# Designed miniproteins, single chains, continued (2), part 46

Each design is a single chain, and the fold is of that chain. pLDDT is the mean over its residues in the fold that is shown.

## One batch from the design tools (miniprotein)

Design m5572
Fold by ESMFold2-Fast:
Structure m5572 (fold): chain A 87 residues (1-87)
Amino acid sequence: SELLELLEEAEKLVLEYMEYHKYPQRVIDNVRAHIKEVKESQDPRDIIHLLQLYLHDLQVEYEETKDPYSKEMAERLREILERALAL
């Protein structure tokens, strides 16, 4: 599934971002578990909703921190979401 491949691309970006910022392992594990549940559902709506949620979280983090890396990752995730919505 092309949509599943886009979710896997987004998963890699989100996890790399969290590891770079040294998020607590519990938080990283929770994100991995949530992504796994969405992959297992194979529901396009659940996948799109998850992508929208992560984009929103990164945008909020950028507004609060002004971290350029948060902005860069949000822009990359937005591109993935736009590709997913075009399917």
Scores: mean pLDDT 86

Design m5573
Fold by ESMFold2-Fast:
Structure m5573 (fold): chain A 67 residues (1-67)
Amino acid sequence: MEEEIREAEEFMEEGRKDEERKEYYEAIGQSRISAAEAIAREPAGAATYRRVAEHEIARLRAEAEAA
């Protein structure tokens, strides 16, 4: 959990240097943090939470590319 949150925080911090894309980076980072928190609360659902987060992140990336 902590490592996943750290990676998400680092990703968001890198995104803050790109003012035009910071919202995109922040949304992805928050999706990763939410998944990590959900897994910590309910470890039995870890595989489902990871899959949902991966799909959400992929969609956010596609939306950014389509803009």
Scores: mean pLDDT 72

Design m5574
Fold by ESMFold2-Fast:
Structure m5574 (fold): chain A 86 residues (1-86)
Amino acid sequence: MEVVEKALETLDRLADAKSQEEVNRLTGEILKLLGELTTPEEYDRVADAAQRAADRAEEKGNWLAAISATLITGIAGFEKRRLEEK
């Protein structure tokens, strides 16, 4: 699905972000895309990709991007659980 693919592409860009302004902008874009997801499988794919982005950013010493990606992983995981329980 295009929304999931866009979120995955934006997460890759987040891991490579070089400024706080870029991290903030990309994080906002991802959070908006998360609001457009509707299935547990979509949130699971984004959570997995966000965790990989966090790991990549941490390996590069990009702590701002790593923190943002880790928060996105948590939000996606929370939304997945909410959909599975309802």
Scores: mean pLDDT 82

Design m5575
Fold by ESMFold2-Fast:
Structure m5575 (fold): chain A 70 residues (1-70)
Amino acid sequence: AKVTVTLADGRTITLDSSQVPITSATLRAALNPYLGQTVASIEVEGVTVSGLAPGDVLTAENLAAIKVTP
């Protein structure tokens, strides 16, 4: 499974299940350093991500809403 989040400034955050379990907690942790950034796109493979959409600003509230489903 893989999740790729691209931010509006062109930064890309990738989680790959071969290196780290892809869960709500690990995705929130990976995005936490980027608080204040706007999400440009979200690409997923082998999982579903809900609670975050393109155009959303990464805030503590929006991170708490993120859910990863297998």
Scores: mean pLDDT 83

Design m5576
Fold by ESMFold2-Fast:
Structure m5576 (fold): chain A 67 residues (1-67)
Amino acid sequence: DGLARAYLAFQALDPDGDGLLSREQAIEALKAGGFSEELARKAVELVDPDGKTVRGGAALEAAAELA
């Protein structure tokens, strides 16, 4: 359920469909999926150590792994 919600939120926050989100958008998508803000931040840091754009799919997988 959380993964499905996060996936839908990811799609809604990525209007260009390029699979890339800002860090804040990735965190919001994961939070919409029911992940805690702490877990969402850890997942984003794991997949985006350079502080650039985040691959939504990678962030979602990392959050699922950390949960």
Scores: mean pLDDT 73

Design m5577
Fold by ESMFold2-Fast:
Structure m5577 (fold): chain A 78 residues (1-78)
Amino acid sequence: GPSVKEQIDAYIAEARKDVELGKKAFAEGNAALGTGYYLRAIGSLIEANLLAKKAGDEAGLERVIAESERLGLGIGEL
């Protein structure tokens, strides 16, 4: 199966995609769709954060926190 690093990378990639889709939805006036994408992005980063903590992957956890800050989602410490 995929490694912890591959799983964290996949969650981060999904969060990035969902934030971009959310921004586009808001720009098009679809607030419901935009909110849905942002909630999905938050969910992906929460899963990545929990996975990194469970695995003791400090570098992975730092990447998740940095990405959450870069995306403006505020998932620093859970």
Scores: mean pLDDT 87

Design m5578
Fold by ESMFold2-Fast:
Structure m5578 (fold): chain A 71 residues (1-71)
Amino acid sequence: SLLEEIEETARRLEKLLEEHKEEILADSDLLNEILNKLGEAKKAYEAGDLEGFLKALKEALAIVEKWIAEH
């Protein structure tokens, strides 16, 4: 279901953000990209757009996963 996919995506994102917190805070470009996607997620959630919320969370997750793969 959509809600299960949101929960899974959010949990994965939270775990990676926690594990890489120091590195993310040290990289202003990475931090800004993540914050922009989290801002998009918040706006979608406030609008009741759960599909948009999931999309923004997946895009934030992809940014973090790409950075990890390159470092």
Scores: mean pLDDT 89

Design m5579
Fold by ESMFold2-Fast:
Order: C-alpha cells, then sequence, then structure tokens
Structure m5579 (fold): chain A 81 residues (1-81)
C-alpha cells in the first residue's frame, strides 16, 4: 500500500503515461475515472487521504515524497521564469 502510493506520487511527478497511473490507482483500490477528472490539487488531496490509512512510519515516507514533489514543481516554475 505505502510503496504503491509512493509509486503513484512519482508517476504524477514524472507525468507518467495514463496506463501507469490507472494501474497504480487500481492497485490502491481508488476510483480511476474520478481521479483522472480531478485537478492536480484534488489528486494530491486524495493521496494524502489514502496515506492516513498507513502506519505513522509509512505516512512520513509519503509526506517526504510529497515535499520532494513540491520542491521539484517549484524548481521547474523558477527555471521557466
Amino acid sequence: SAETLLQLIKALQENAPESVIRELLEKLGMDVEEFLKMSTAQRLNKVIERSKELSPEDQKKVQQALLDLGVALGRKARAAG
């Protein structure tokens, strides 16, 4: 569960193909069609909600991955300006 959530965060960060995102969502038991209709912010909120089902140790791993994603997005925005 935690490993699959981390893989989903990485796939979102790397703009992985929809097929990869769909497979990861199916493994997590998430509604694929609803997730794909969501904005980036809504998708991140769903990942956070799912992380609450994990152990405190695994929640920390997810929080770190989300922080790394935020830093990467910030770097891309600054590089484009």
Scores: mean pLDDT 76

Design m5580
Fold by ESMFold2-Fast:
Structure m5580 (fold): chain A 57 residues (1-57)
Amino acid sequence: ELYERYKEAIRRALEDHRAMFGDELPDYFASPSDEGLTPEQVEALRRAIEEVKEELK
């Protein structure tokens, strides 16, 4: 469920970015920071980013 929430949040952020800057993907979506996150949160975030990037292709 954490994964699904991250995916929706990232999808919205990426949609907003595309609307403002065209189809240019920001580099910060390449790998998430693990500052203070648990392994499960890092993995969920990484999977969400990968999924959203794949969908935007």
Scores: mean pLDDT 61

Design m5581
Fold by ESMFold2-Fast:
Structure m5581 (fold): chain A 65 residues (1-65)
Amino acid sequence: SKVEAEVAAMVFVAELANRGWAEIREEDGKLVVTLRSPDAQEQAEAKAALEEIAKDLGDLEIRVE
């Protein structure tokens, strides 16, 4: 369900942020997640996972540093 997808996304992003691999902010009611993993492959995998979760969310933007 959408609620389950939102909870999963929040938990996933919070874990990445706790590791220093993501920053979370809000812009105009949308969540913006900036990924900053030290490894390009890990960053690409995290982006792909977040994009899959984002298919169930209308207010998530993913950026890569």
Scores: mean pLDDT 73

Design m5582
Fold by ESMFold2-Fast:
Structure m5582 (fold): chain A 91 residues (1-91)
Amino acid sequence: MEALELEELAAENAFSDVDKAEEYLRKALRLLEEAGTPAEELELARRIAELEILKLKIAKGEITLDEKERAEFEARVAEVRAEVAAYAAKQ
């Protein structure tokens, strides 16, 4: 499972090289698209990758969020988490 392998590589490199972690997450999205993953699953995977990239940038200090932006980010995380749970229930 190439996408999961790239996500694992991204996680392992997150502390030493955030830019490489972002590249691995984007490669995972491309592999899912090339594998003919359904559009709904691709959109979910893309949103997950966007949130993970944003988390890495915040941890790196590249992005700082105000109180409203943080609340919106947490709402997006909750929404994606609910979509993942709904998708898993269909498996």
Scores: mean pLDDT 68

Design m5583
Fold by ESMFold2-Fast:
Structure m5583 (fold): chain A 75 residues (1-75)
Amino acid sequence: MEEYLALPLEEQKALYRELAAQLRANPEAAALYRARLAERAPELAAIEASLPPEEAERIALALHIALAEESLAEA
């Protein structure tokens, strides 16, 4: 996660799009990803409430990327 947070927002979006395509090809990994996101939803909401929108978006994308990679590895 922290390594993805260091990336520019545009690069985070590009990486997430690539991972999203892989999740679409693997329904089991996609299900794991959605479950993990649901579990982390309160933390994401707290981050969004505490930080400027741009910063919150970068942190949210970094988390989405990390969870997508983790879900694809475990599927």
Scores: mean pLDDT 79

Design m5584
Fold by ESMFold2-Fast:
Structure m5584 (fold): chain A 90 residues (1-90)
Amino acid sequence: GAEEALELLRIHAERGREGVEEYMEQKIKEFLSSLSPEQQKELLRDIRNIRNDSLLRLSRTTDDEERRRIADETRNEINKLYEEYLKKEK
């Protein structure tokens, strides 16, 4: 959400991009630990599919604006996936 976006901006300002990546990895790891093994497998498969598609798209472009669009679309798809799994968990 908006608060998480602001926290990411703060981390980026303090620790740069590497700090943001570490924070996101930690959040994903914590979230995965809250799921059943079956849900973890399904979620990881879906994330892998989204990431593989994005990596393929990135490999086909040298345009920085297109790369930004791909990154934003990938982030939005993964965020929607997490929201769907959080709703199922409740």
Scores: mean pLDDT 71

Design m5585
Fold by ESMFold2-Fast:
Structure m5585 (fold): chain A 102 residues (1-102)
Amino acid sequence: AEERRRLLFEVEELEGLLGIVEGLARRLNDPEFLEERALKLLDELEELLEKAKKLKDLEAARKILEAAEYALEVAKKYNLPELVKKAEELIEKAKKLLKELE
C-alpha cells in the first residue's frame, strides 16, 4: 500500500514535469530542449513501469500509459521522431503490463 502510493506520486510528478517542460520549450521556441528533457523523463517512467510490474500496480501502470500517450502527442506536435519512438515503445510496454494485470 505505501509503496504503491509512493509509486503513483512519482508517476504523477513526472507527468507534471513533462507538462512544465513542454510549456517552457514553447515559450523559448526550443524543440531540442523539449526532446532532450522529455526523453529523460520517459526513461524515468520506464523505470517506474518496472516497479509497477513488480508491485502488480494496475493504477500506476495506467498512469504511466497516460503519461506516455501525452508524450506521444507532444512528440508529434513538435515533429520529434526519437521522442515518438520512445513514447510508442513505452505505450506498448504499459499496454502489455495492463493486459497481464487484468
Scores: mean pLDDT 85

Design m5586
Fold by ESMFold2-Fast:
Order: sequence, then C-alpha cells, then structure tokens
Structure m5586 (fold): chain A 105 residues (1-105)
Amino acid sequence: SLEKLLTELAKKVSELNREKKRRDAQIEIDVLEAFLLILEYLTKTSKDDKNSLEGILKAAERILERAKQLLEEYKNEFPDQAKRVEELIARIEKLIDEIKKLLSK
C-alpha cells in the first residue's frame, strides 16, 4: 500500500539524516582537535611573546565556547561524540590555564 511505502521512506530519510549528522559531528570535532594541536604548538613556541599569547588565548576561548555548544548538541543523540568533546573541553581549559600563567609572568 502507498501508506506502508511512505512510512518506509520516512524511516529511511530519518536514518540517512542521522548518519549525516554523525559524520558532520565527527568532522567538526576532528577540525577542533586539529586547531587545538596548532594552538598548543603556538603556545609552546610563543611563551616569551605576550602579544602572540593574548591572540592564542582569544582563539582558545572561542574554541572552548564552540566545544561547549557541541557538547549540548550531542550529549543526548551521540554520547560517544559527546565524550570526545568533553575530553576536548578539558584539554582546551588546561591550555587556557597554561597561557594565563605565562601572561602573569
């Protein structure tokens, strides 16, 4: 029947949308992790340059804000990705503390 066909199509569209959301989540987390590695490297190489450290701090704070938004988005639908974001948040907060410590010298 047409009704059964439409129900199956709706189910397949829902499954496809969920798979796309999962892939988009994975890509965004990977990009944020790559950006964090760059900021960690720049912090290590710029520890005596306060102007650079202030710029890195602002970038780290923006990434932290985005990571917290992603955690709220994923915590109920994708708990595995949410766990990755929680670990990322902890790393960003540690970096922010390290930069603030360098700036206080």
Scores: mean pLDDT 85

Design m5587
Fold by ESMFold2-Fast:
Structure m5587 (fold): chain A 82 residues (1-82)
Amino acid sequence: MSDEEILAEARRIAERETAAIEDPAQRARAVEAILAVAREMIALGASREEVLGKVRRAGRLIAERGGDREAIAAALNEAMTA
């Protein structure tokens, strides 16, 4: 699977997991923040399964805690340091 295909699937997962975020601008920021991390993981040689697993976890943590910038940053840090 190409890096482009992995990122497309990561976007779909991030959008599904963040669907509970009511503010469209906050949701869009959350999705793009998750995808920025996914791109970095791919650049470091992470597998498709690793990338998609971390994307799912990050999306769930963001949805649970809210979609503001501080909540997004905290959730991404927790998902990446598991």
Scores: mean pLDDT 80

Design m5588
Fold by ESMFold2-Fast:
Structure m5588 (fold): chain A 61 residues (1-61)
Amino acid sequence: MEEELQRLRDERRRVLMEGANEIGKAVSEAKKGTPEQGRKLVEEAQKRYDERVAEADARMA
């Protein structure tokens, strides 16, 4: 059980880091691009982040 929980926590950490980097990149691009493009990039990155985090958290609950 501990090993399985540790793997789930490692996966969650990876998802958090990956999602945070993607959102950060989207925010950076949004500042340089058009408002419409920036909004879409940030919304897509945030949605993917929220979905992946929720999936990882559900596996630990």
Scores: mean pLDDT 76

Design m5589
Fold by ESMFold2-Fast:
Structure m5589 (fold): chain A 93 residues (1-93)
Amino acid sequence: MEEANKIVSEGVARVIVYSVVDGDQAQADKVLREMDDTLIELGYSQKVAEGWQSVIDQNPKNSLAWERLSKALESLGKLEEAKEYLEKSKKAA
């Protein structure tokens, strides 16, 4: 849990730098995906899914959140739900 907290803290700082300082949303999104993939590999897929679900509940038009929730669900073996949410990502404006 301490290692996961460090990954999230460092990832958030990098996202802020890329999105706010550099104005590079693509690099910010890349850092978010890398952080997320690392947390999934460490076995935190359920918490990752819960986090992205919270983001979607606040902003259902966040395409990245649908994409990342789909990836977390895929790692949990929920392949049908993952495919549905990936399609929602493509339709989010």
Scores: mean pLDDT 75

Design m5590
Fold by ESMFold2-Fast:
Structure m5590 (fold): chain A 70 residues (1-70)
Amino acid sequence: PPSPVQEAREKFPSGTMTEEEALEFLKEKFPEVPEEKLEEIVKEADHNKDGTLTIDELSGAILEVENYLR
């Protein structure tokens, strides 16, 4: 299957998404992770605290989720 980052590029062709869109994407890809933990990861990935994430910031969030699941 395509990587989560590849699917994010296809779903968000502008290269940016809101924190809510990022959270819903991660909930879809990693349903085994608690929503509270995903919310923490998304908020930490938003370094600008502007309520939006880039694909690069989402990639970092995906890495944090994978580290949690180790």
Scores: mean pLDDT 78

Design m5591
Fold by ESMFold2-Fast:
Parts: structure tokens; sequence; C-alpha cells
Structure m5591 (fold): chain A 140 residues (1-140)
């Protein structure tokens, strides 16, 4: 019962990853669904590719959600430098679209990641990470 239902959802997500056109709104929404599906199952490495494709969206809200999903995935994988970068970009993009609640949530995760990084890295390395995140956002 439960196994057949779970296997059905997994096949749907695999179909999305093979056939969703990331250049269309429908394809980007399907990829966002696939990313969220993997996050909910704690399959963080599998969430990366669909969120990378959503982060390339021309829709500003979908782009922000893609970067936010990448931040969550990398945070849970322990890649704190990438997690900081993606939460920083997501916060700025949510601010641009006027979503204050999601911008505040992205900022909260970014600040938590930065607190951890400051226990492990020099002030010079922290300044580099912040500058790299700003530079990546500036290219969008």
Amino acid sequence: YIRAFVEGNEKEVEEILKNADPSTLAGQLALLYAGIYYLNRKEYEKAIKPFELVAKSKDPLLRALGYFGLGIAYYNLGDLEKAFRYFHIAERLFEEVGDKLLAEQAKKYRDEVMKELKTRLSPEEIARIEAEADAEYAKL
C-alpha cells in the first residue's frame, strides 16, 4: 500500500527530471516540485539539480525559490559556504519581488550559517565568502 504510493511519486519525479522543459513556466514549476519532493525525503543531493534549473528561471519568484532550495540542500549537506551564498542570493531576490516573509526566512538561515562559518574561518576568509556571494548576485 504505502510502498506502491511512494514508488508512484518517485516515478513521477523521475519523469519530471527527464521531460520537464526548464524554459517553460510549467516545466519550472514541475522542477520546483521535484526539488521540494527530494528535500521532504531528506534526499538533499538529489534536490540540487532541479533547484539549479529553477534558479535559472526568468520568473523572479521562481528564481528566488530555486536559490532558497539550493541553500537548504547545501546547508543539510554541510557545505556551509555554498549554503551562505545561495541564502544570500535568495534573500536579495525575495526583497526584489517584495516577499518580505521569505526574504526574512532566507536572512535567518544565512545568519545561522554565517555564525557557524565564523567559528571555523578567519575574518579574511569570511570577507571573501561575503564578497563572492555579492558578486554572484550582481551577475543575475
Scores: mean pLDDT 85

Design m5592
Fold by ESMFold2-Fast:
Structure m5592 (fold): chain A 61 residues (1-61)
Amino acid sequence: MIEVGDLVRATIVVDGKEVVVEGIVKKVGKTSVVVELLRPPESAASGLVTVPKENVEKIPL
């Protein structure tokens, strides 16, 4: 189960290419999560991305 504060991997699209990113969950919705990226690409200027739950995996610490 994904919770706020979890370290996760997510697949996002940057410049038409799928990129796997890592970040911390800031908000959990019904179908999606908001992730604060550890190393945001320039196209994600806020460092926050909304990702469908199916595209997010928890990294065990």
Scores: mean pLDDT 73

Design m5593
Fold by ESMFold2-Fast:
Structure m5593 (fold): chain A 90 residues (1-90)
Amino acid sequence: SYLPELIPPLLEGLKDENELVRRRALEILGKLILQNEPEEIRPYLPEIIPPLLEALKDESYLVRENALTILAYLVKKMPQEVLPLLIKNL
């Protein structure tokens, strides 16, 4: 799987000083999550959820909106795995 190679640099992109880089990293991460089966994404949830929660505090409305959309999708598809991670990281 290409997920182990792609997810870490995308998560680093969410921390970039440039808003366009953060926005693009979220767009790519969102597509990656949507295009892969929940079972394939599940091992990466502990790494993905904390940066997404930080992105909800971002200065850019577009970054916050994309992060919220991805989190809503993850809750819908994997509520048993995602909800405990959300509570732990709040």
Scores: mean pLDDT 87

Design m5594
Fold by ESMFold2-Fast:
Structure m5594 (fold): chain A 76 residues (1-76)
Amino acid sequence: GTAVLEVDGLTLKLTLTNLSPEQIEKFKEFINSLGVPAYTMKVEGNTLEAEITLVTPKQLEKIKEFLKSLGFEVTE
């Protein structure tokens, strides 16, 4: 699968393609563990779109590393 990331300040817009329901659950759990103030998530078929409010750039790097650990190719 592929991940496309768009960053505007501390707002991350994320599109994931070829995602399983189990990967969606794992991603939600991971984002909750980061302590981000807010996120929204939309799932259509095997595509996930998310908008995440970050506190620090370090959280963005953790998200990228997590996506790579799930086998996604990450593009910015």
Scores: mean pLDDT 78

Design m5595
Fold by ESMFold2-Fast:
Structure m5595 (fold): chain A 91 residues (1-91)
Amino acid sequence: MPVIDTVAIARRAPPEVAEEAFRLLVEATLHVAEAAIYKRIGDNKKAAEALRKAAELYRRLAELVAPYDPAAAEAARALARELEEEAEELE
């Protein structure tokens, strides 16, 4: 699984960009956790919706950090792709 290095983003990006990137990462992670709960209770439709929301947040993160940390942007795009593929399999 691709890993986003938040320390690298904090070192390479302006503070306001790093702060927004961290906010997007936290929101995306919460939606991934929400999807895991829905999968466990058998609500695959809501799980897929949560995964798509997480994927959108990872895409926004990738666009935000791309000028400062191309590796973090690529990791975020890869995570978004994986989450969308998982959402399609649940529907």
Scores: mean pLDDT 84

Design m5596
Fold by ESMFold2-Fast:
Structure m5596 (fold): chain A 79 residues (1-79)
Amino acid sequence: SMDNVQFAQRLLRRSEELLEQIRQSEDQVEAEILLGMIQLHLAMLKLFNAPQSIIERQEEILREAEQAVRELRARLAAA
């Protein structure tokens, strides 16, 4: 439905904002919590059958977030 697409787009936008927060974070615990929220958003999008294009973009955001958390962990371990 139209309302379902609008809700899915809002979840996608929130996940993009969470990814940016991860990229700006210097706290591993904060970054891992934000990553968990992006994972939850993907699960929600799949549960209510969001458009495939939105699911694919959410999966891309999740991959980028996982990479950003790995890079943060590596930086903190080297310090």
Scores: mean pLDDT 89

Design m5597
Fold by ESMFold2-Fast:
Structure m5597 (fold): chain A 75 residues (1-75)
Amino acid sequence: SVEKQIEFAVKALEEAGVPEEVVERTRAALREAAEAYAAGQEPSAEALATVAEGEALLKERVTKEQFEKAKEEVL
């Protein structure tokens, strides 16, 4: 489920110590991307950039194994 995937991603960012502001904007961007894909549309460049920023911050704060596991669950 999309909601489950978004919550998993948000929890991973929170547990990695990513700032709350970044976590919340990443949550919003993931929801926007999910809604776009459900409508058969491409997400906005802004939403994709926000998700990429969240991914980069997670990647620097967790092990490679933990990052790859998170990607399997939400990407």
Scores: mean pLDDT 77

Design m5598
Fold by ESMFold2-Fast:
Structure m5598 (fold): chain A 80 residues (1-80)
Amino acid sequence: SKELEEAVELLEAFIKEVEELKSLPKEVQKKLLTGIVDNLYHLGYLDEKEKEELLKLIENEDYDGLIELLKKRIEEFRKK
């Protein structure tokens, strides 16, 4: 569906942002990444549990774990 295609596109864009933001100060990275998670949650592309897991990964600077969780979510959307 168009909604699933949009969700995949936004999640792939989020992965690219994680990679690009690695060059910025840690405080700025966390604020921007947290804002993206909040926006995706309000659009309904993340559930409450996924939001909490992503925010925890951001706080811990676990960007590899963040990317892996986003990839898993993309695959779940693609299987629908």
Scores: mean pLDDT 80

Design m5599
Fold by ESMFold2-Fast:
Structure m5599 (fold): chain A 91 residues (1-91)
Amino acid sequence: LTKEQLLAIADAVAEVLAEGFIAAGVDEAVAERLRALLREIARAELAGDEEAKARAVEEAKPLVAYVQSKVSPAEWAAILARQRAAAEAIA
């Protein structure tokens, strides 16, 4: 996969996760911030910017914990299935 394709997969995956979290009752602002952080982690990783990646990961940790408290196991499984389908559509 090219860097362009990897970024497209990361963007599609982040969007599917955010939409799934919103559908499960997570605040839209929290879901949108997580989408932005997931995209930033992917960009920093591909650019070799370990400091930017570490900062984005640390900011994402409390938001991920919050989402896990709101999303049921069944909702989480459905979101992960859509995430895999989105990644496969680009690859």
Scores: mean pLDDT 79

Design m5600
Fold by ESMFold2-Fast:
Structure m5600 (fold): chain A 92 residues (1-92)
Amino acid sequence: MSQIDQLKSQVQKLLDKMQEIMEQMRKAVEAGDVESFEKLYKEMQKLYDQLKQLSDQLASSGNKDAILFAMKAKLIGMSHMTEAYLLQKKLK
């Protein structure tokens, strides 16, 4: 297994985790659970920071497929962070 394959696997696991956290955040908003939402939001921020770091490593590899994967991963992560921010604004 190449270093690029390992990084792609790690990025995909972070994206999967971010999607799970996003589903939990939506449920917390529906329930009016501010405390659970704040904990999930902090977790989402940590996952996004890790995603950026690993994606930057992929982008610096010089491999075109890895660079494209990193770009797509960052866009998905940014989409999740944007939704999280908008959800936070609904909770007072």
Scores: mean pLDDT 87

Design m5601
Fold by ESMFold2-Fast:
Structure m5601 (fold): chain A 87 residues (1-87)
Amino acid sequence: MSLRERIRAVLDAVWAREAPRLSPEERRQLRTFIAMVEYIAETARSVEELREMLETLWQAWAPHLSPRVRAVVERILAEVYRELDAA
């Protein structure tokens, strides 16, 4: 599996696990974040650039997320960073 496919698998697994427990508003926040991570994974030219873009995304978004969505996003980033460290 490519790194991109592994990242997508992480995003799909977290969505399936967490989305049913979220409000409709929180699901919108999480879906938008997931879409941005997918876009970054598609456009990043290297693992280093991917890491930098995810870091920038987190710094921009963290203050605007609900506490529950923030916890889910922190878990997504931790799982994605584990995949990057294994690449």
Scores: mean pLDDT 84

Design m5602
Fold by ESMFold2-Fast:
Structure m5602 (fold): chain A 96 residues (1-96)
Amino acid sequence: AAAVRRQAELDERYLPESTERAKKAIDEIEKKGYKKVLVILYDDSPEARAEAERLAKEAQEKGYYVILLRGGPSPEVAARIQELVEKGGELRVVTA
């Protein structure tokens, strides 16, 4: 969904206003369970971006909540991703 991409972009910016939205989305995922959560990290190549978008679409059609992030997240965001994975989420790294 477009909202997931917008949320990931705001998380990348580490804006205070985006933090509350990210928290609410994570809380909703936690309430529904982390069994179908996919975090996609992709590098800055056009090919990696295109593949990441394709994987995100396929995963969303299969009922996954997808978080799509470009490049290397901050240590704070990386720690939150690790927490999601530990709770049963999936992490995929896409490189070209």
Scores: mean pLDDT 62

Design m5603
Fold by ESMFold2-Fast:
Structure m5603 (fold): chain A 93 residues (1-93)
Amino acid sequence: MLREKAAEEILRYGKKLIDEALKLSGGKLDEETLEYIRNTFEEIARLVREGKIDEAIKLAEELLELVKRTAPPSLTKYPEKVLEIVKELKEKE
């Protein structure tokens, strides 16, 4: 996968996570945590575009652990897919 296409997929998964989190009733994820998650997906995409793949992997692993701690289990699939994408980029180089 080209870095630009990978970055676009990362941002797409970030949007899907935020959209699903906002549909959850009862405020299970606070607005500050949602903003941090959104910003983290954007930072991972930026690192991928810049070719900083090792930094992107580390940040993606940190994001996955955050989502596992703060979000319903149904939302962990999105940071898991992002981590798969950035690891595949490293294997091609």
Scores: mean pLDDT 81

Design m5604
Fold by ESMFold2-Fast:
Structure m5604 (fold): chain A 89 residues (1-89)
Amino acid sequence: DDIAFSLALYYAGLLSREANKIIDEVKNPEIKEKLKQKARELVGRVFNETLELSKTKSIDEVNQHSLRMIDDALAELKKEKEKLIEEEK
């Protein structure tokens, strides 16, 4: 489904852009690499779940769920960042 794929790409791309802003603030290369790996996992999760929801749910429901998934993923990434920084010191 062209619409389902387009929505999945849009929300995955939105998360990727916001995740990159968080990662770019990190100076430690080991922490940066771990956050990049976590971000790739989260982007894949948002892509796949948005794609599946788009097959059965209304566009409004997909938009609401995808935005919540992005907020949750960004919160998870921020928690991972703080944990890794704390473990370094």
Scores: mean pLDDT 86

Design m5605
Fold by ESMFold2-Fast:
Structure m5605 (fold): chain A 96 residues (1-96)
Amino acid sequence: SEEERIKEFFENYKRYPIATVLRVLAYLLKYHKDFVLENIDLIEPVIKYVLENLDQIPDEVRLWKDLFLRELKKLYQENPDKFSPELQALIEEKIL
C-alpha cells in the first residue's frame, strides 16, 4: 500500500537526499496531517533532521522548504503536546 511505502521511506530516510526528504514531509504535512500525528514517533526524527539542516537545503526546492515550514508551524500550533520537548524547542527556534 501507499501508506506502507511511506512508512518504509521514513524508516530509511537517511538513504535519500535531503531535498527528497523535505518534499515528502512537506506533502504529508499539507495533505495528510492526521497520518503525521498518528505516526509522529516515526516522523519526528525526520522533521528534526530537516530543521537542523535547513541551511543545507538547495535553493531549487525553496518553495518546498517554505511549504514545509508553514505547514509544520500550523500542525505544531494546533497540536503542541504531540511533539517532544526537544522538537518543540527546535520548532520555536527555527519557525516561530
Scores: mean pLDDT 87

